# Designs tried in a protein design run: designed miniproteins, single chains, continued (2). Part 71

Each design is a single chain, and the fold is of that chain. pLDDT is the mean over its residues in the fold that is shown.

## One batch from the design tools (miniprotein)

Design m6607
Fold by ESMFold2-Fast:
Structure m6607 (fold): chain A 72 residues (1-72)
Amino acid sequence: MEELKKKIDELVEKYIAEVRALVAAGASREQINLLIMKAAKELMDLGATLDEVSKYVQRIAQAAAEARAAAA
């Protein structure tokens, strides 16, 4: 259980960093959405629950929104 949570947390932090980097590089909404979809799939493949996937996807999407607001 603890090892799975650690892997999920590491994956989420990785995708938050990647989405922020993409926004800073001027990536399209389509590219950001594709990255979020990829993150959701990898979280599901790791065995995350639907509630966890939803929570982490929202967190990654929020990081993208905050990065866009800061860049505007």
Scores: mean pLDDT 81

Design m6608
Fold by ESMFold2-Fast:
Structure m6608 (fold): chain A 109 residues (1-109)
Amino acid sequence: MSDYEKIKELIEEAYKEAVRLAEALGDPETIQRIKELFEKALSVPEDKYEEQLELLGEIGRVLDEAFARHAARLTPEQRVRVAREYGRIRDLLTEAFDILEKKIEEKKK
C-alpha cells in the first residue's frame, strides 16, 4: 500500500467512526459538516499534501467543538463511551496527519 492509499484508508475509517459519534451525540449539524469535510479530504489529489493536512485540521476542530458542546449534556456512562470513540477518531486522524507531515517535509528536502 502506498502512503497515499494508507492516508485515504485512515481518513475513511475516521469518517465512519466520526459519523457514528455524531449520531450518538444526536447532532445532525455536525454530521452534515463532517461529511462535507471528510469528502473534501478524500477527494484531494496525491500531490496536494498541504491541502489534505489543512482539511484534517478542520475536521479535528469541528469534532473538538462538537464534543465540548455536548459533553455537559451526556450521562457519565455516555461521556466515557463518547470520549473513547472520540479518542479512536483522533488516533486515526493523528496517524494520517503524521504521514502527511513527513511527505510535506520530504518535498522541502
Scores: mean pLDDT 81

Design m6609
Fold by ESMFold2-Fast:
Structure m6609 (fold): chain A 68 residues (1-68)
Amino acid sequence: HMGSTEPAGPAGEKLRAAVEKAIADGDLTDRQRELYAAGKSPGEILAEAAERGEDEFIAKVNEYAREL
């Protein structure tokens, strides 16, 4: 959790897949879908969600990441 917005390696791949799964399942807010459509990375989307206090979304993505 130190210093980097975008996790690397298997954790980064799971994070990306988890965000894409959340998109497919309709768990994203309109803002988060807009960021994804604009080409923002999954790490950037999660960082924005954390800054906005969107804890439910972060918990959902972490749940998907655990399933993957």
Scores: mean pLDDT 70

Design m6610
Fold by ESMFold2-Fast:
Parts: C-alpha cells; sequence; structure tokens
Structure m6610 (fold): chain A 62 residues (1-62)
C-alpha cells in the first residue's frame, strides 16, 4: 500500500516528506508523469533498478 511505497523510498535515502510527496505524485500522475518521476528517483535520489521496479509494483497495486 501507500505506506509500503513510502518505506521503500525511505530505504533509498529520501526524507519522509520527500517520500510522501513522490508517492502522492506517483498515485495521481499520468503514466507519462509516473515514468518521469521514476526516472528522476533513479537519476537523482540514487534508487536502484530493483527499488524502482518494486515501487512501480506497489503503486500499481493501490
Amino acid sequence: GREQAIELLLSAGLSRRGAEAAVDLLLTGSEEEKDLILELLKKYAGASDEQIEELRKIIDSI
């Protein structure tokens, strides 16, 4: 659920506030916006490919 996605982003090194904002954007965004946010997390937050794939699966299950 939403909290599981937040916990994953916390493990990737985001602040709680940043993780909550990213998850809310992923839940409300278009598929194009969602893909952009995931790429930004990978490039600038240092999230691994495995973390991005797990996050996508969690968000899609909500």
Scores: mean pLDDT 82

Design m6611
Fold by ESMFold2-Fast:
Order: sequence, then structure tokens, then C-alpha cells
Structure m6611 (fold): chain A 66 residues (1-66)
Amino acid sequence: GAAERLRLALFEHAGGLLRLKLEAELPDAEVEVRRLDAETFEVTIRRDGEVTVERLSAEEVLERVS
């Protein structure tokens, strides 16, 4: 329904905001935020030859962009 489409759009925007926030906080790092499904995001941070991969829920992403 319409409410479900709005929630999905908000989660997509939250992922984009998290990427922008992390890029601003870590200017020398490459940051990638991908939505894997309705509940899960994958955050990849690459810096100084190190790669960190985290799985975050949509709720955790919303909290981090608050």
C-alpha cells in the first residue's frame, strides 16, 4: 500500500544520508552503503588498504542519521 511505499522510500533516503555523513566524517575513506533487502543495509568502508564491512538494520541506519 501507500504507507509501505513511503517507508521504503524513507529507508532508501536514510541509506543515502548515512553515506553522505560517513563520507564527511571520513574524507580519506571510500564509503559504500547498499540496501540488501527491506530490513538490511551493508556498509563498506575502505581506507589505508583495509576493508570494513558491516550489516545494519534499517532501524540502526535511521538512528545513525538522526
Scores: mean pLDDT 79

Design m6612
Fold by ESMFold2-Fast:
Structure m6612 (fold): chain A 85 residues (1-85)
Amino acid sequence: SSAEKLAENMLKLAEEASKAEGIEKEILIGMLQIQMAVALLEQKTNPDKEKAEIILKTLEELSKHEDKEVAELAKYFKKKLEEIV
C-alpha cells in the first residue's frame, strides 16, 4: 500500500536525519518533507480514511521525536492532514 510505504520512508528518513549533520541532514530533512507532502497530496486528490489513519499515526509518532527539526516538521504536516480528513 502507498500509505504504508510512505510511513516506512518517513520513519527511515527521520532516523537517518536525526543522526546526520550539515548538508547531509538538510538533504534528508528535505526528503522527509517531500514524503510528508506526497502523503498530504494523496489524501487531497483521493481521500482514504484507512490510509489517512496510517499516516496520522506515523506523524503523531514523529511529532514526539527527540530531533526538534523532525518533530516540528511532523507537527506541521499532522495539522495540515487533520484539516482535510
Scores: mean pLDDT 87

Design m6613
Fold by ESMFold2-Fast:
Structure m6613 (fold): chain A 56 residues (1-56)
Amino acid sequence: SIEDLLEELKRLEEEAKKLGADFKAGKLSREEFEARMRELQKRAGELYKKLQELLE
């Protein structure tokens, strides 16, 4: 459902915020941070495509 996809997007946003905090705290290298963020963006893009299909 649309609600399930929005909940998954919210979880990805929370993961992205955690990654940003860890990077700023020096727990992640820039390269690791960028790689992890790229994976989250890919997953978000897939969810946005599913949302678009349900809205059309």
Scores: mean pLDDT 83

Design m6614
Fold by ESMFold2-Fast:
Structure m6614 (fold): chain A 57 residues (1-57)
Amino acid sequence: MLYRATQDVPKTGPDDLALRKGDEVEVLEEVDEEHWLVRNLKTGEEGLVPKSALEEL
C-alpha cells in the first residue's frame, strides 16, 4: 500500500532512508514496531523510516 512522507526525514544511520515531505513510498516490510522498510517511488531508493512520519494514501 502507498504512503506519503508528512515531514522531512533525515538519514541518521546506514540502513535509514532520507525522505522529503510529500515523497511517496511503497511499504516493503514492517521491520519493528516503529520502523518500516520502504521504497521511495521517485528515486527507487530503499531503507528504514519511522512509520510515524508516513500517512496512508
Scores: mean pLDDT 83

Design m6615
Fold by ESMFold2-Fast:
Structure m6615 (fold): chain A 103 residues (1-103)
Amino acid sequence: MEARLEELVGIVLRMARGEEAELPADWPAPSTREGALLSIAFGTLVRIAAILREDPSVSDAELEAALREAGRLAARLLAEGLPPAEVAARLDAFVAEVEARVA
C-alpha cells in the first residue's frame, strides 16, 4: 500500500507540472477496499495540487513536500484499517488545513 501511495504522489506531481501521467494498468478496481482507498487518496492529492498550483507564491518544492505529506498521512490512515468514509473525512480535513496555510 505505501509503495502504491508513493507511486500515486509521483503521478499527481507530474500531472501538476503539466506532464503526461496515467494510473498503472494493474491499478486495483474501485470495487475493492484497496482500490476505493487509493481512489480517495488520488482525489485528495489532486485537490491539494490544484489548491497549491493556483497560488503563484508556492514553489515546486513546497508542492512536492505537501503531496508527500498527504501521501504519508494516507498511508498511515490506510494502515489503521479505517473504513473508506473515515479515511475520506480525515483526508478532507487535511486538504482544508493545506488550503488555510496557502490562502
Scores: mean pLDDT 77

Design m6616
Fold by ESMFold2-Fast:
Structure m6616 (fold): chain A 74 residues (1-74)
Amino acid sequence: SREELVAELTRLYGELFRLIDDYEQGRLTPEEFRARATELADRIAELVKQITGDPAEAEKLRADLLAFADRLVA
């Protein structure tokens, strides 16, 4: 259901925030952070595509999330 997709999206954003916190606390290398951020961005984008029916919005969000991760590592 749409409600289940939204709940899963909320869970993945929670994982992303924890991943950022782990990286900022020095628990992850830049390479580990980048790899896990990419995996989460892919999963978030796929769910957004399913929820919105808009592949372009999902692709833009994925690109924005990866750009954010790259800036955090730089």
Scores: mean pLDDT 88

Design m6617
Fold by ESMFold2-Fast:
Structure m6617 (fold): chain A 96 residues (1-96)
Amino acid sequence: GLQELTNRLIALALQALGLILTSTNPIRVEAAKLLLEAASLLLKNIDKLSDETIENYLSRLEAILDKLENAKTEQELEEALAEAKALIDEIREVVS
């Protein structure tokens, strides 16, 4: 339900903020900032979007966060950053 989606978005935002504050890798920080912005955009527009649309974007954001937390190489971080950039652009278009 909507409360579960809201709680997951807040958890994602807090985890992304944690990466911004603790990571020394600039690529991880840039990607985490994009995830935080995306989560914030979805939260601001939660009443305008269907639960299915929110779940779709949220699941994709959670997958990117998992990649950022587990990345061992610069290539893995660059791939996660590219995915974050593509996804934030999609979300910005949908909420515009």
Scores: mean pLDDT 90

Design m6618
Fold by ESMFold2-Fast:
Structure m6618 (fold): chain A 100 residues (1-100)
Amino acid sequence: SDEDKKRQLISDSFKQIQDLWLQMVQAYENGDLDSFAEQVRQIADIYLQLGKETGDQSAIDFGDSLLELLDRFEAGEITPDEFLGRMVDGHLKMLNLLSG
């Protein structure tokens, strides 16, 4: 069914995000900000693709917001802890919206 296809796509997308999230956290803990930024961009791309394929504007908006948040972090406008806290909060909200 279309609902089953949507659930499978969401499940597969979140599995990819989980793997990238672990790599992102490890890069951050090691001070590898280039790898950290690359993992954030890949996570954002998955949210953007998920939104396009499901028609969910909230996923597109979150993907765009991750890229904007990363730009602000790289510009020194927000702290590392604030950046990670905002990413975690947003990701949990997306998980509840798309998986509920």
Scores: mean pLDDT 83

Design m6619
Fold by ESMFold2-Fast:
Structure m6619 (fold): chain A 81 residues (1-81)
Amino acid sequence: SKQLILRAIALALRAIGLLLDIELNEFKDKELAEKAKELARRALELAMEALRTEDEKEQEELIREAEELLEEAEKLIKEAK
C-alpha cells in the first residue's frame, strides 16, 4: 500500500529528527539520552525494513514496532532533559 510506504517514510524521518535533536542538545541524564538514541536507531532500522518489505501484513507489523520504539525514545528523551 502507498499509505503504508508513506507511513514508513514518515517514521524514518521522525526517527532521524529525534537523533539530530539528541546530537544538537545537551541532556542532564546522559544515560537516558543514550538509551533513547539506541531506541530511535532501532526504530529507524525497522522503518527502513518496512520500506523493503513486499508483504503488507509484515510491513504493518514493522511500522507498529517502529512507532512503539520511537514513542518510548521520545518519552525517555523528555525525561533526560
Scores: mean pLDDT 87

Design m6620
Fold by ESMFold2-Fast:
Structure m6620 (fold): chain A 95 residues (1-95)
Amino acid sequence: NMEKLKAELRKRLDELAAKLKPAVEAETKARLQEIGVDVSKLSPEEKAQLQLLIDNNAYSLAEQQLLKEGVPQELLNELARERGLEQAEEVARLS
């Protein structure tokens, strides 16, 4: 029962983050251009770090939305820990 609930919440969180990601990406790139950063000149490693920042911001907004809908913070923290482990594996592949 709890495992099914966590799986459904993870899926909802992923779907919501994916929906929010284009807006977060556009805002992040616009802010970088305002401070004189040319995104097209970033190294592959810098582009990967930028993508991680965009993803993390999208998930943060998705988590805030689910909290407002009554999802317990404890469950969101557990899902965030699982995503952090997945991101660490991805970063290790880039190194």
Scores: mean pLDDT 80

Design m6621
Fold by ESMFold2-Fast:
Structure m6621 (fold): chain A 56 residues (1-56)
Amino acid sequence: KEKEEKKEKAMELISETARYMGLGIKYLSDGDREKAREYFEKAQEYGKKAEELLKS
C-alpha cells in the first residue's frame, strides 16, 4: 500500500474525467447532444473510480 502511488493513479483517472468533460462540453456546444451525453457519462464513470481510489 502506497498513498502516493494510489493518488497518482487517481490523478490519472481525474485527468480522464476532465478530458471527457471537455469533450462533452465541446460536442454540446457543437449541437451534438448524443455525443455530449456519451462523454458526460464516461466522465461520471472515471470520476467515480477516482473517488473510490481516494477513499480506499
Scores: mean pLDDT 81

Design m6622
Fold by ESMFold2-Fast:
Structure m6622 (fold): chain A 59 residues (1-59)
Amino acid sequence: EFEFTESTLDELLKLIDGEPLDEKLKETVKNLERLLGLEETGKLDDKTLKAIEEVLKKK
């Protein structure tokens, strides 16, 4: 089971700051995509970025 946690929030903030996607961040993106009902691509496309913004807005 994947739960959105404070650790996941920290990883998302690094992505927004333009940090390169390492293996761990890519897995975090895939897990977030699955949690949000998106295709698990591991890519930060427009759909994934909008979903991340929506989640961060709720936190």
Scores: mean pLDDT 66

Design m6623
Fold by ESMFold2-Fast:
Structure m6623 (fold): chain A 85 residues (1-85)
Amino acid sequence: IEEAIELAREALELAREGRGREGLEKALEAAMLLLKYAPKEKILEIIGLALRAIGLLLDDLSEEELVEEAERLAEELLELAEELE
C-alpha cells in the first residue's frame, strides 16, 4: 500500500509538471496496485478510477486537458490509499 501511495504522489507531481499523459499512466499503476490491497467495498471504486484513466489515455485530448484530469485522478487515488493504511 505504501508503494501505491508513492505511485499516486508521482502521478500528481507529473501532472503538476505539465506531464498529463505520464501522470495518468502512473495513476493507472497506482490504481492497479491498490486493487491487490483493497477491501471488497472499495474494489469497484478503484476499478472505476482505473477505467477512467484508460478512457482518458485513449481519447484524443490535449496535454493541458490530460494534466487537469491526471491531477484529479491522482488526488482521488491518494485519498483512497491513505484510507486503506
Scores: mean pLDDT 78

Design m6624
Fold by ESMFold2-Fast:
Structure m6624 (fold): chain A 73 residues (1-73)
Amino acid sequence: SSALEEGKLKAAAALAVKELYSDEEEQKKMLKKVHELVENKKLEELPEELKEKVEEYKKEIEKALEEELEREK
């Protein structure tokens, strides 16, 4: 679902931004930018390093969700 996909991307973005940016002000600005890009489906406009980390964390979130779904079945 598109809503679930956006949620995963935003969660991954929060983790990626905290890892790549040590300054809290910078983290806040980057998170706002990522959320805007996610909502507009313009993820390719993210800085390359941030995009890589978002993809990495998204895979971890998807793995965790898969484990949860497996417990229901």
Scores: mean pLDDT 77

Design m6625
Fold by ESMFold2-Fast:
Structure m6625 (fold): chain A 58 residues (1-58)
Amino acid sequence: GTLTDNEIENIIKDTAKELSEVTGLSEENLINGLKKKLKEEGNETANKIKGLLESLKS
C-alpha cells in the first residue's frame, strides 16, 4: 500500500535506530542513507525498509 510522508519518516527513524543498535553505525548516518535511497528509488523502497524494521523487531 501507499505510505504517507509521516509514516515514511517514522519508518526511516525507527529502522535507523534498530540498525544502529545491531551494526554500531550512527543513527544520523543511517537516516541520511535511508533518505537518499528512498529519494532515488521511491515508495516501494519505503515498504522494503518497513519489512526490514519488522524483521529487526521480531
Scores: mean pLDDT 77

Design m6626
Fold by ESMFold2-Fast:
Structure m6626 (fold): chain A 69 residues (1-69)
Amino acid sequence: STDAEAERLLEQIKELVEKAKEAYKNGDKSTAARYIAAAGILYMGLSLLGREDVAEEAKKLIDEAIKEM
């Protein structure tokens, strides 16, 4: 239940991060910012579920994407 939800949120965060990086490379900084914001909201959801392990993984993905942009 919460494990399945945490997995789904992490998968969505991964997709959003990839889309953000692609948008930024194409010069669409507004779209990239929106994808990163959406990923951050889902990361907050992982934290609220109490899945700190998965939330930490998600945070690293988001931080890495921002660093690459």
Scores: mean pLDDT 87

Design m6627
Fold by ESMFold2-Fast:
Parts: structure tokens; C-alpha cells; sequence
Structure m6627 (fold): chain A 100 residues (1-100)
């Protein structure tokens, strides 16, 4: 699902960041790094579960994927689609905050 893809992508990005830091510093992964990966998964689940509708949840997942990929043009596209779907600027800002 789109939600599963958002969870997996966030976990992969956190894992890649951890690996980069460990490689640069010559340190081994410990409990703190494992905790960061668990927190990344749980945070994404909680964010998606806090969206009150299936459509809002889909937009949060799409925004999170675009944010995690650093795709600023895709973020703009999704925001435009949301406005066309009848979301207010305030609602879009709220869902964008959940996506971060």
C-alpha cells in the first residue's frame, strides 16, 4: 500500500543516514541507532493513523514520500491537486505538517 511505502522509505532513509555517519566516524551501530529506526516506523504509522479520512491519509503518505525523496516539484504538484480537490490552504498546511 501507499502507507507501507511511506513507512519503508522513511526507514530506509534513516538507515542510510545512520550508515553514512557510522562509516564517516568509524563507529559500530548500537541500541541508539536501532531505536531511531523503530521511532521512524512508529512515527510514520502514528502520523498516518491521525489522518481522519482515507483521502487525507493518502495525501499525507504522498507528501511524506515526496519530502523523503527531496522532490520539491512533486510536493508543489500534490499541494495543487489538494487545492483542486477542495482542500483549504489551512488544511493543506496541517496535512503537510503531519507529513514532515
Amino acid sequence: SLEEKAIELRERLVRDLIRGVLRATGREAGEEEERALEEAREETRKTLESAPSEKEREYVARLRIAILNGDTEKIKEIKKEMREAGFSDEEIERLLRLAV
Scores: mean pLDDT 75

Design m6628
Fold by ESMFold2-Fast:
Structure m6628 (fold): chain A 56 residues (1-56)
Amino acid sequence: STEEWRRLLVRAQDRHRGDRREYDDEELARLISESTGVPLEEVREWIASQRASADR
């Protein structure tokens, strides 16, 4: 379901934040899309939304 893949995205983002190595948003989106089967464009939109929130 949509909620299930969002939970996976949150976990991936938490790992990224805990990692000293920065991942490119495109690389992160590709990994999540391939792992969850969610369309790459939808994952990119979600990551962009999270980045916009973090920049404030």
Scores: mean pLDDT 65

Design m6629
Fold by ESMFold2-Fast:
Structure m6629 (fold): chain A 60 residues (1-60)
Amino acid sequence: EVEEYEKRIAEDPTDADAWVKLGEAYYKRGEKEKALEYFQKALAIDPNNPRALKLVKEIH
């Protein structure tokens, strides 16, 4: 599952949804710092991404 999202990002690093999904996968694994980094990547591409904004607040 993580490998699928990493492949999507390698093919298109501007795929904000792929960054969000990768962040969610790490968040579910308890890797909160990595998840936050990936959500910040998504927000750098799309600052108004609702899922990334919600999940960044949830980590805090």
Scores: mean pLDDT 80

Design m6630
Fold by ESMFold2-Fast:
Structure m6630 (fold): chain A 97 residues (1-97)
Amino acid sequence: MELVPVRLTIKVTGGSFKELKTGDKIIGKLTVGDEVYPAAGVVVDAEKGIVDVVTELPSEEYGKSLVGKEVTLEGTNTNTGKPVKLTGVVVSAEALA
């Protein structure tokens, strides 16, 4: 089954988010339990710890099922070149196609 693009909004609960600024972009991977997906993140609100992540998931329904679950975003901050690892809770999911 083909993967579908989904935007997840994540409330950051831990990791290196103190070094992030609003508008920073993170390219890497999203870990959900034992599954790993490619991800592109953008810091929506650094003070509130809100990050939007675009990823490819098995379905829109699967994306919606992640609301309330803990996820890990790992990658590189493209603005600084520094490695980033964030943990957070999915607060919303939106299909992009």
Scores: mean pLDDT 82

Design m6632
Fold by ESMFold2-Fast:
Structure m6632 (fold): chain A 60 residues (1-60)
Amino acid sequence: MIPIDEEEVQYALLQILVAIATKIAGLSPEEAARLVEEWGKRNGFSPEVIERAAEDARAA
């Protein structure tokens, strides 16, 4: 059993948020990246996880 890293869980949650924002709400990749950065910071997510998720959103 692979141990679940807290940062990997945070990253997965941010990826789900990006998918909802882009596919359901119709936000652009740039708007989704900004949403991820703001929401992640407000909820105490790791800065590295937030940055990675935002970069992935912009690259989509």
Scores: mean pLDDT 77

Design m6633
Fold by ESMFold2-Fast:
Structure m6633 (fold): chain A 85 residues (1-85)
Amino acid sequence: MEKIEELKERARELIERAKKLAEEAEEKGKTEEARKAILLIVAAEILMVAGEIEASWGRYEEAIRSYEAAVELAERAVEIAEKGI
């Protein structure tokens, strides 16, 4: 269960960082990069919700996969947003 909490924390940190960077990209006129980052952030948040639901059903392996996917999408969001700065 510790692994789920670590993945959730990592995903939250990356999502918040991606949001900040996407805002900076938008301010610099990199609207396409900002929008792509936002779509990835939304997808990561959806996977976080999916993981919570899976964990509530006792499907911990599925929950872990959902949270791992959320981390990966949030990392890509950070990368794309950084290209807009």
Scores: mean pLDDT 85

Design m6634
Fold by ESMFold2-Fast:
Structure m6634 (fold): chain A 115 residues (1-115)
Amino acid sequence: SEVEAALRALELSAEALAKIDAEAAERVREIREVLREHPEDYLLVVEHALELAREAGLLDERTARYLREAISELIEEGLLTPVDVADLAAVLVTSEVEVDDAETVRAALRARLAG
């Protein structure tokens, strides 16, 4: 299933990170558990990832708001698969993200889904 593929991708990502950044690996494992327990609640998975990223200092409150708005719209439009949600959540908890405006976030996310 798409959910099982997403869970495997997160597990492999966490294993790859474990020797480089143990804290990032644990954030990815936490996201995997949220997705496992709530496989149809994409917004919950994303909101949890944004909170973990904010607590880790990977993004500020403004960037988190822009990402939440843009991703919420993609979820409402039916554009995200479980694999897309897992990929976006993993990036959010492992990478520093800073954006100037909501439109830049929307454009970047749509480009990522198209490529």
Scores: mean pLDDT 82

Design m6635
Fold by ESMFold2-Fast:
Structure m6635 (fold): chain A 67 residues (1-67)
Amino acid sequence: KRSAVEEKLAEILQKKTGFSPEKAQRIARAIVEAARAGKPVTSKEDIKKLPGVTDEEAEKLAEVFGL
């Protein structure tokens, strides 16, 4: 089951990055799971370590979140 936080983050990513729904959901899940594991995304390097995120996607996310 998807959490409400994952769904909301995926919606925000779609609007700010132009990612597809599937891509936004995958990235949102990775971010939420990283935070739950005690490794919250706080830098561009942390974004690049997320499973299934390319370097180009990481640059776009860093710009959107001001990292």
Scores: mean pLDDT 76

Design m6636
Fold by ESMFold2-Fast:
Structure m6636 (fold): chain A 89 residues (1-89)
Amino acid sequence: NKGEELIKKAEELLEKARELLKKAKELLAKGDYEKAAELAREAKELAEEALKLAKEALKLSEDINKVMALILRAIGLIIEADLLLEKAK
C-alpha cells in the first residue's frame, strides 16, 4: 500500500526531527549556538520532507485523519525549528 509506505516514512522522519530539535534545545541552553543551529536546520529539512510525503499520502489514503495529524506535526516541527534558528543567531 503506497499510502501506508508514505505514512511510515513520514512518521520516521518526524521522529528523527523531534529528537534533533530536543538536542538543539539542549545545546542552545548550554550556549552552543552554532551546533544548535546546525541540528535545527537538519530537523527543519527532515520535517519539510515528512510534510511532502504526508501530502502525497493524502492523495492515496482513505485514512485522512492520520495523514492530517502527520501534516500538523510536520508544520509544528518546522515552526519550532525556525524559532530555534532565530534564538541561535
Scores: mean pLDDT 87

Design m6637
Fold by ESMFold2-Fast:
Structure m6637 (fold): chain A 90 residues (1-90)
Amino acid sequence: AEELLKQGEEALKAGNYEEAIKLFDEAVRTGSPELQARASALLAVAYAKLGDTIKATAWAMNALFSGIDAGKPEEGAKLVREALKKADEA
């Protein structure tokens, strides 16, 4: 599951946004709650890169809610910020 995030981040860096989405989606479906939060934030980034602002917003909200469920809403916000930073650097 963590390996899927790494592969997705590599696809994101390469500009293969659709492949990144597939890998992050699989990570959301198969990962732990913490991994699901990270994958949701990265899905938001990938959809934003494709110009799908609706799906980007939806996945960003999922990342925040996953952080809340873990008892730390700040952690969800941090994951979204880190994902946006990665989008800017890709």
Scores: mean pLDDT 72

Design m6638
Fold by ESMFold2-Fast:
Structure m6638 (fold): chain A 65 residues (1-65)
Amino acid sequence: SAEERAKKIEAELRELAEKYPEEKDFLLDVIERFRKAIEKNPEKKEELVEAAEETLEEIKKRLEE
């Protein structure tokens, strides 16, 4: 479900924040913006989750390089 996917995205961003402490403030801000986006536009939750999954993958690639 979109809810389960959203929870997984938040969990992975939190794990990245623990692994890369220098990026912690940025990663926590990404989580907060994602939460606020869903709260403001619940009808677009599926689209927001998909976009957040793409953003998460881009962040992972950037942090490894």
Scores: mean pLDDT 82

Design m6639
Fold by ESMFold2-Fast:
Structure m6639 (fold): chain A 110 residues (1-110)
Amino acid sequence: MLEVSQPPSLTANAGGTATITATASEETSGVVSWWKERPNEPLEGLIQNASTRVEGVPSRFSGSGSGTTYTLTISDLVPEDTARYYGVATSKDGKSGFVFGQGTELTVLA
């Protein structure tokens, strides 16, 4: 069964860079997306197909990776980037459907 693991938490300074890695227990289809969750807000799509930014998402957000390892990189951090970030993957054969990681709680210090 496909499982997606992420670090539970990450702290970074404003103006710095945060790197969040999602590791899949088996090969993915490459259909990997990244989502942002904040309290009282809908889930915001950031990256689709591992590396394609969703329209309207700032260029400081980027995605990379293949196979079992995928990375969300957020550069030029601002305090508003404080949120929970989810990697979402599908197994190579597509049979898993969309599998969410447990998410990474990012805290950005001013």
Scores: mean pLDDT 86

Design m6640
Fold by ESMFold2-Fast:
Structure m6640 (fold): chain A 60 residues (1-60)
Amino acid sequence: SERDEVAQRLVELARESVALQDHLDANPDLSPEERAALGRQLVELGEELVRLDRELERLR
C-alpha cells in the first residue's frame, strides 16, 4: 500500500540520519567544510522525515 511505502521510506531515511550523525560524532577530524556539508545533509534529511511523517498521518 502507499502507506506501507511511505512508512518504509521514513524508516530508511531515519536510519540514514542516525548513520550520518554517528559518522559526524566518530570523525572529529573532519574539515569544517566537510562538517558543514554533512550538517546540511542532516538538515535536509530532517526536513524530508517531517514531510514523510505528515504524509503517513494523512494516509491514515
Scores: mean pLDDT 84

Design m6641
Fold by ESMFold2-Fast:
Formats: sequence, structure tokens, C-alpha cells
Structure m6641 (fold): chain A 119 residues (1-119)
Amino acid sequence: MLEEVEEALERAEKEGFDGLLINVYDPEAARRIGEKFGERLGKLGITAIVTGHREAAQALADAIREKGAPSIAVDTSTLEQALAEAERVRQKALEMGIRRFVGTLTGEENVALIERRRA
């Protein structure tokens, strides 16, 4: 997880991306990601879009926000929640000025649910 976030963040920095999508399932891993990368996200002006299990996504979004970076938490642990939140996240991202983003996804189950509905 940490390595995937680092690679995505390096790409966002090099290519001038405005947002980063991070998928998390473990609240402890989420906390560590926020502590390690939150300040760097703020300095780069990158908005974090956090998906996955509700508690993990919220913990990461809160940790990133505490470090001064804007963040959005989305519960995508079920297909119904993912579909309901998709439009809200899109509107919020637009309101926050996100034009380009790159993602790092470690939860295949969550990725499959999102892609299946977009396909």
C-alpha cells in the first residue's frame, strides 16, 4: 500500500495532477498513509479521493485533512454505496477544482465493483 501511494504521488507530482485516488480497507494502514503523505499532498496542492471500507476511508481522509490537504472520503465497500456516492464524489471533486488525477488501488473487490458499473 505505502509503495503504491508513493508511486502514484510521484507520478502526480511529475505530470501535474490535481488529485489522487487512494483505496483502503485497513484503518491502521490508512492512518500510516495519512501520516506519511498528508503533508506532501498539501504542499503539492493535490486533493485526495479516498475509497474503500467506510472506517478506513474516513480515517485516511481525516489524517490527510489534519496535515493541510483537501480530501474526500467515499464508502465503496458495497456496490450500492459505490453507485450512490459516485455522483456526489464527482460533484465534490469539481467544486474542489480537480481536473486531473491518478489512482492507486489495492482492493480488487472494490475495483471490480466500480468498473462493472461503468462498463
Scores: mean pLDDT 64

Design m6642
Fold by ESMFold2-Fast:
Structure m6642 (fold): chain A 60 residues (1-60)
Amino acid sequence: SKEAAEDLKKKAEIYISNTKDEKEKAKVWRGLAEKAKSLGDEEMAEEALKKAEEYEKKAK
């Protein structure tokens, strides 16, 4: 469970670091937040949601 959430976060971070589109970054963080929540990792879900909201504001 935690290992799966950590793997997803690692892959998301790699993708985000190679993407300059703030809208795409926000989408990836939202997806991670939803998956982390479904895996029961509330800490990661909250962190990812925060990041998604930050990038969404920057994408305007």
Scores: mean pLDDT 77

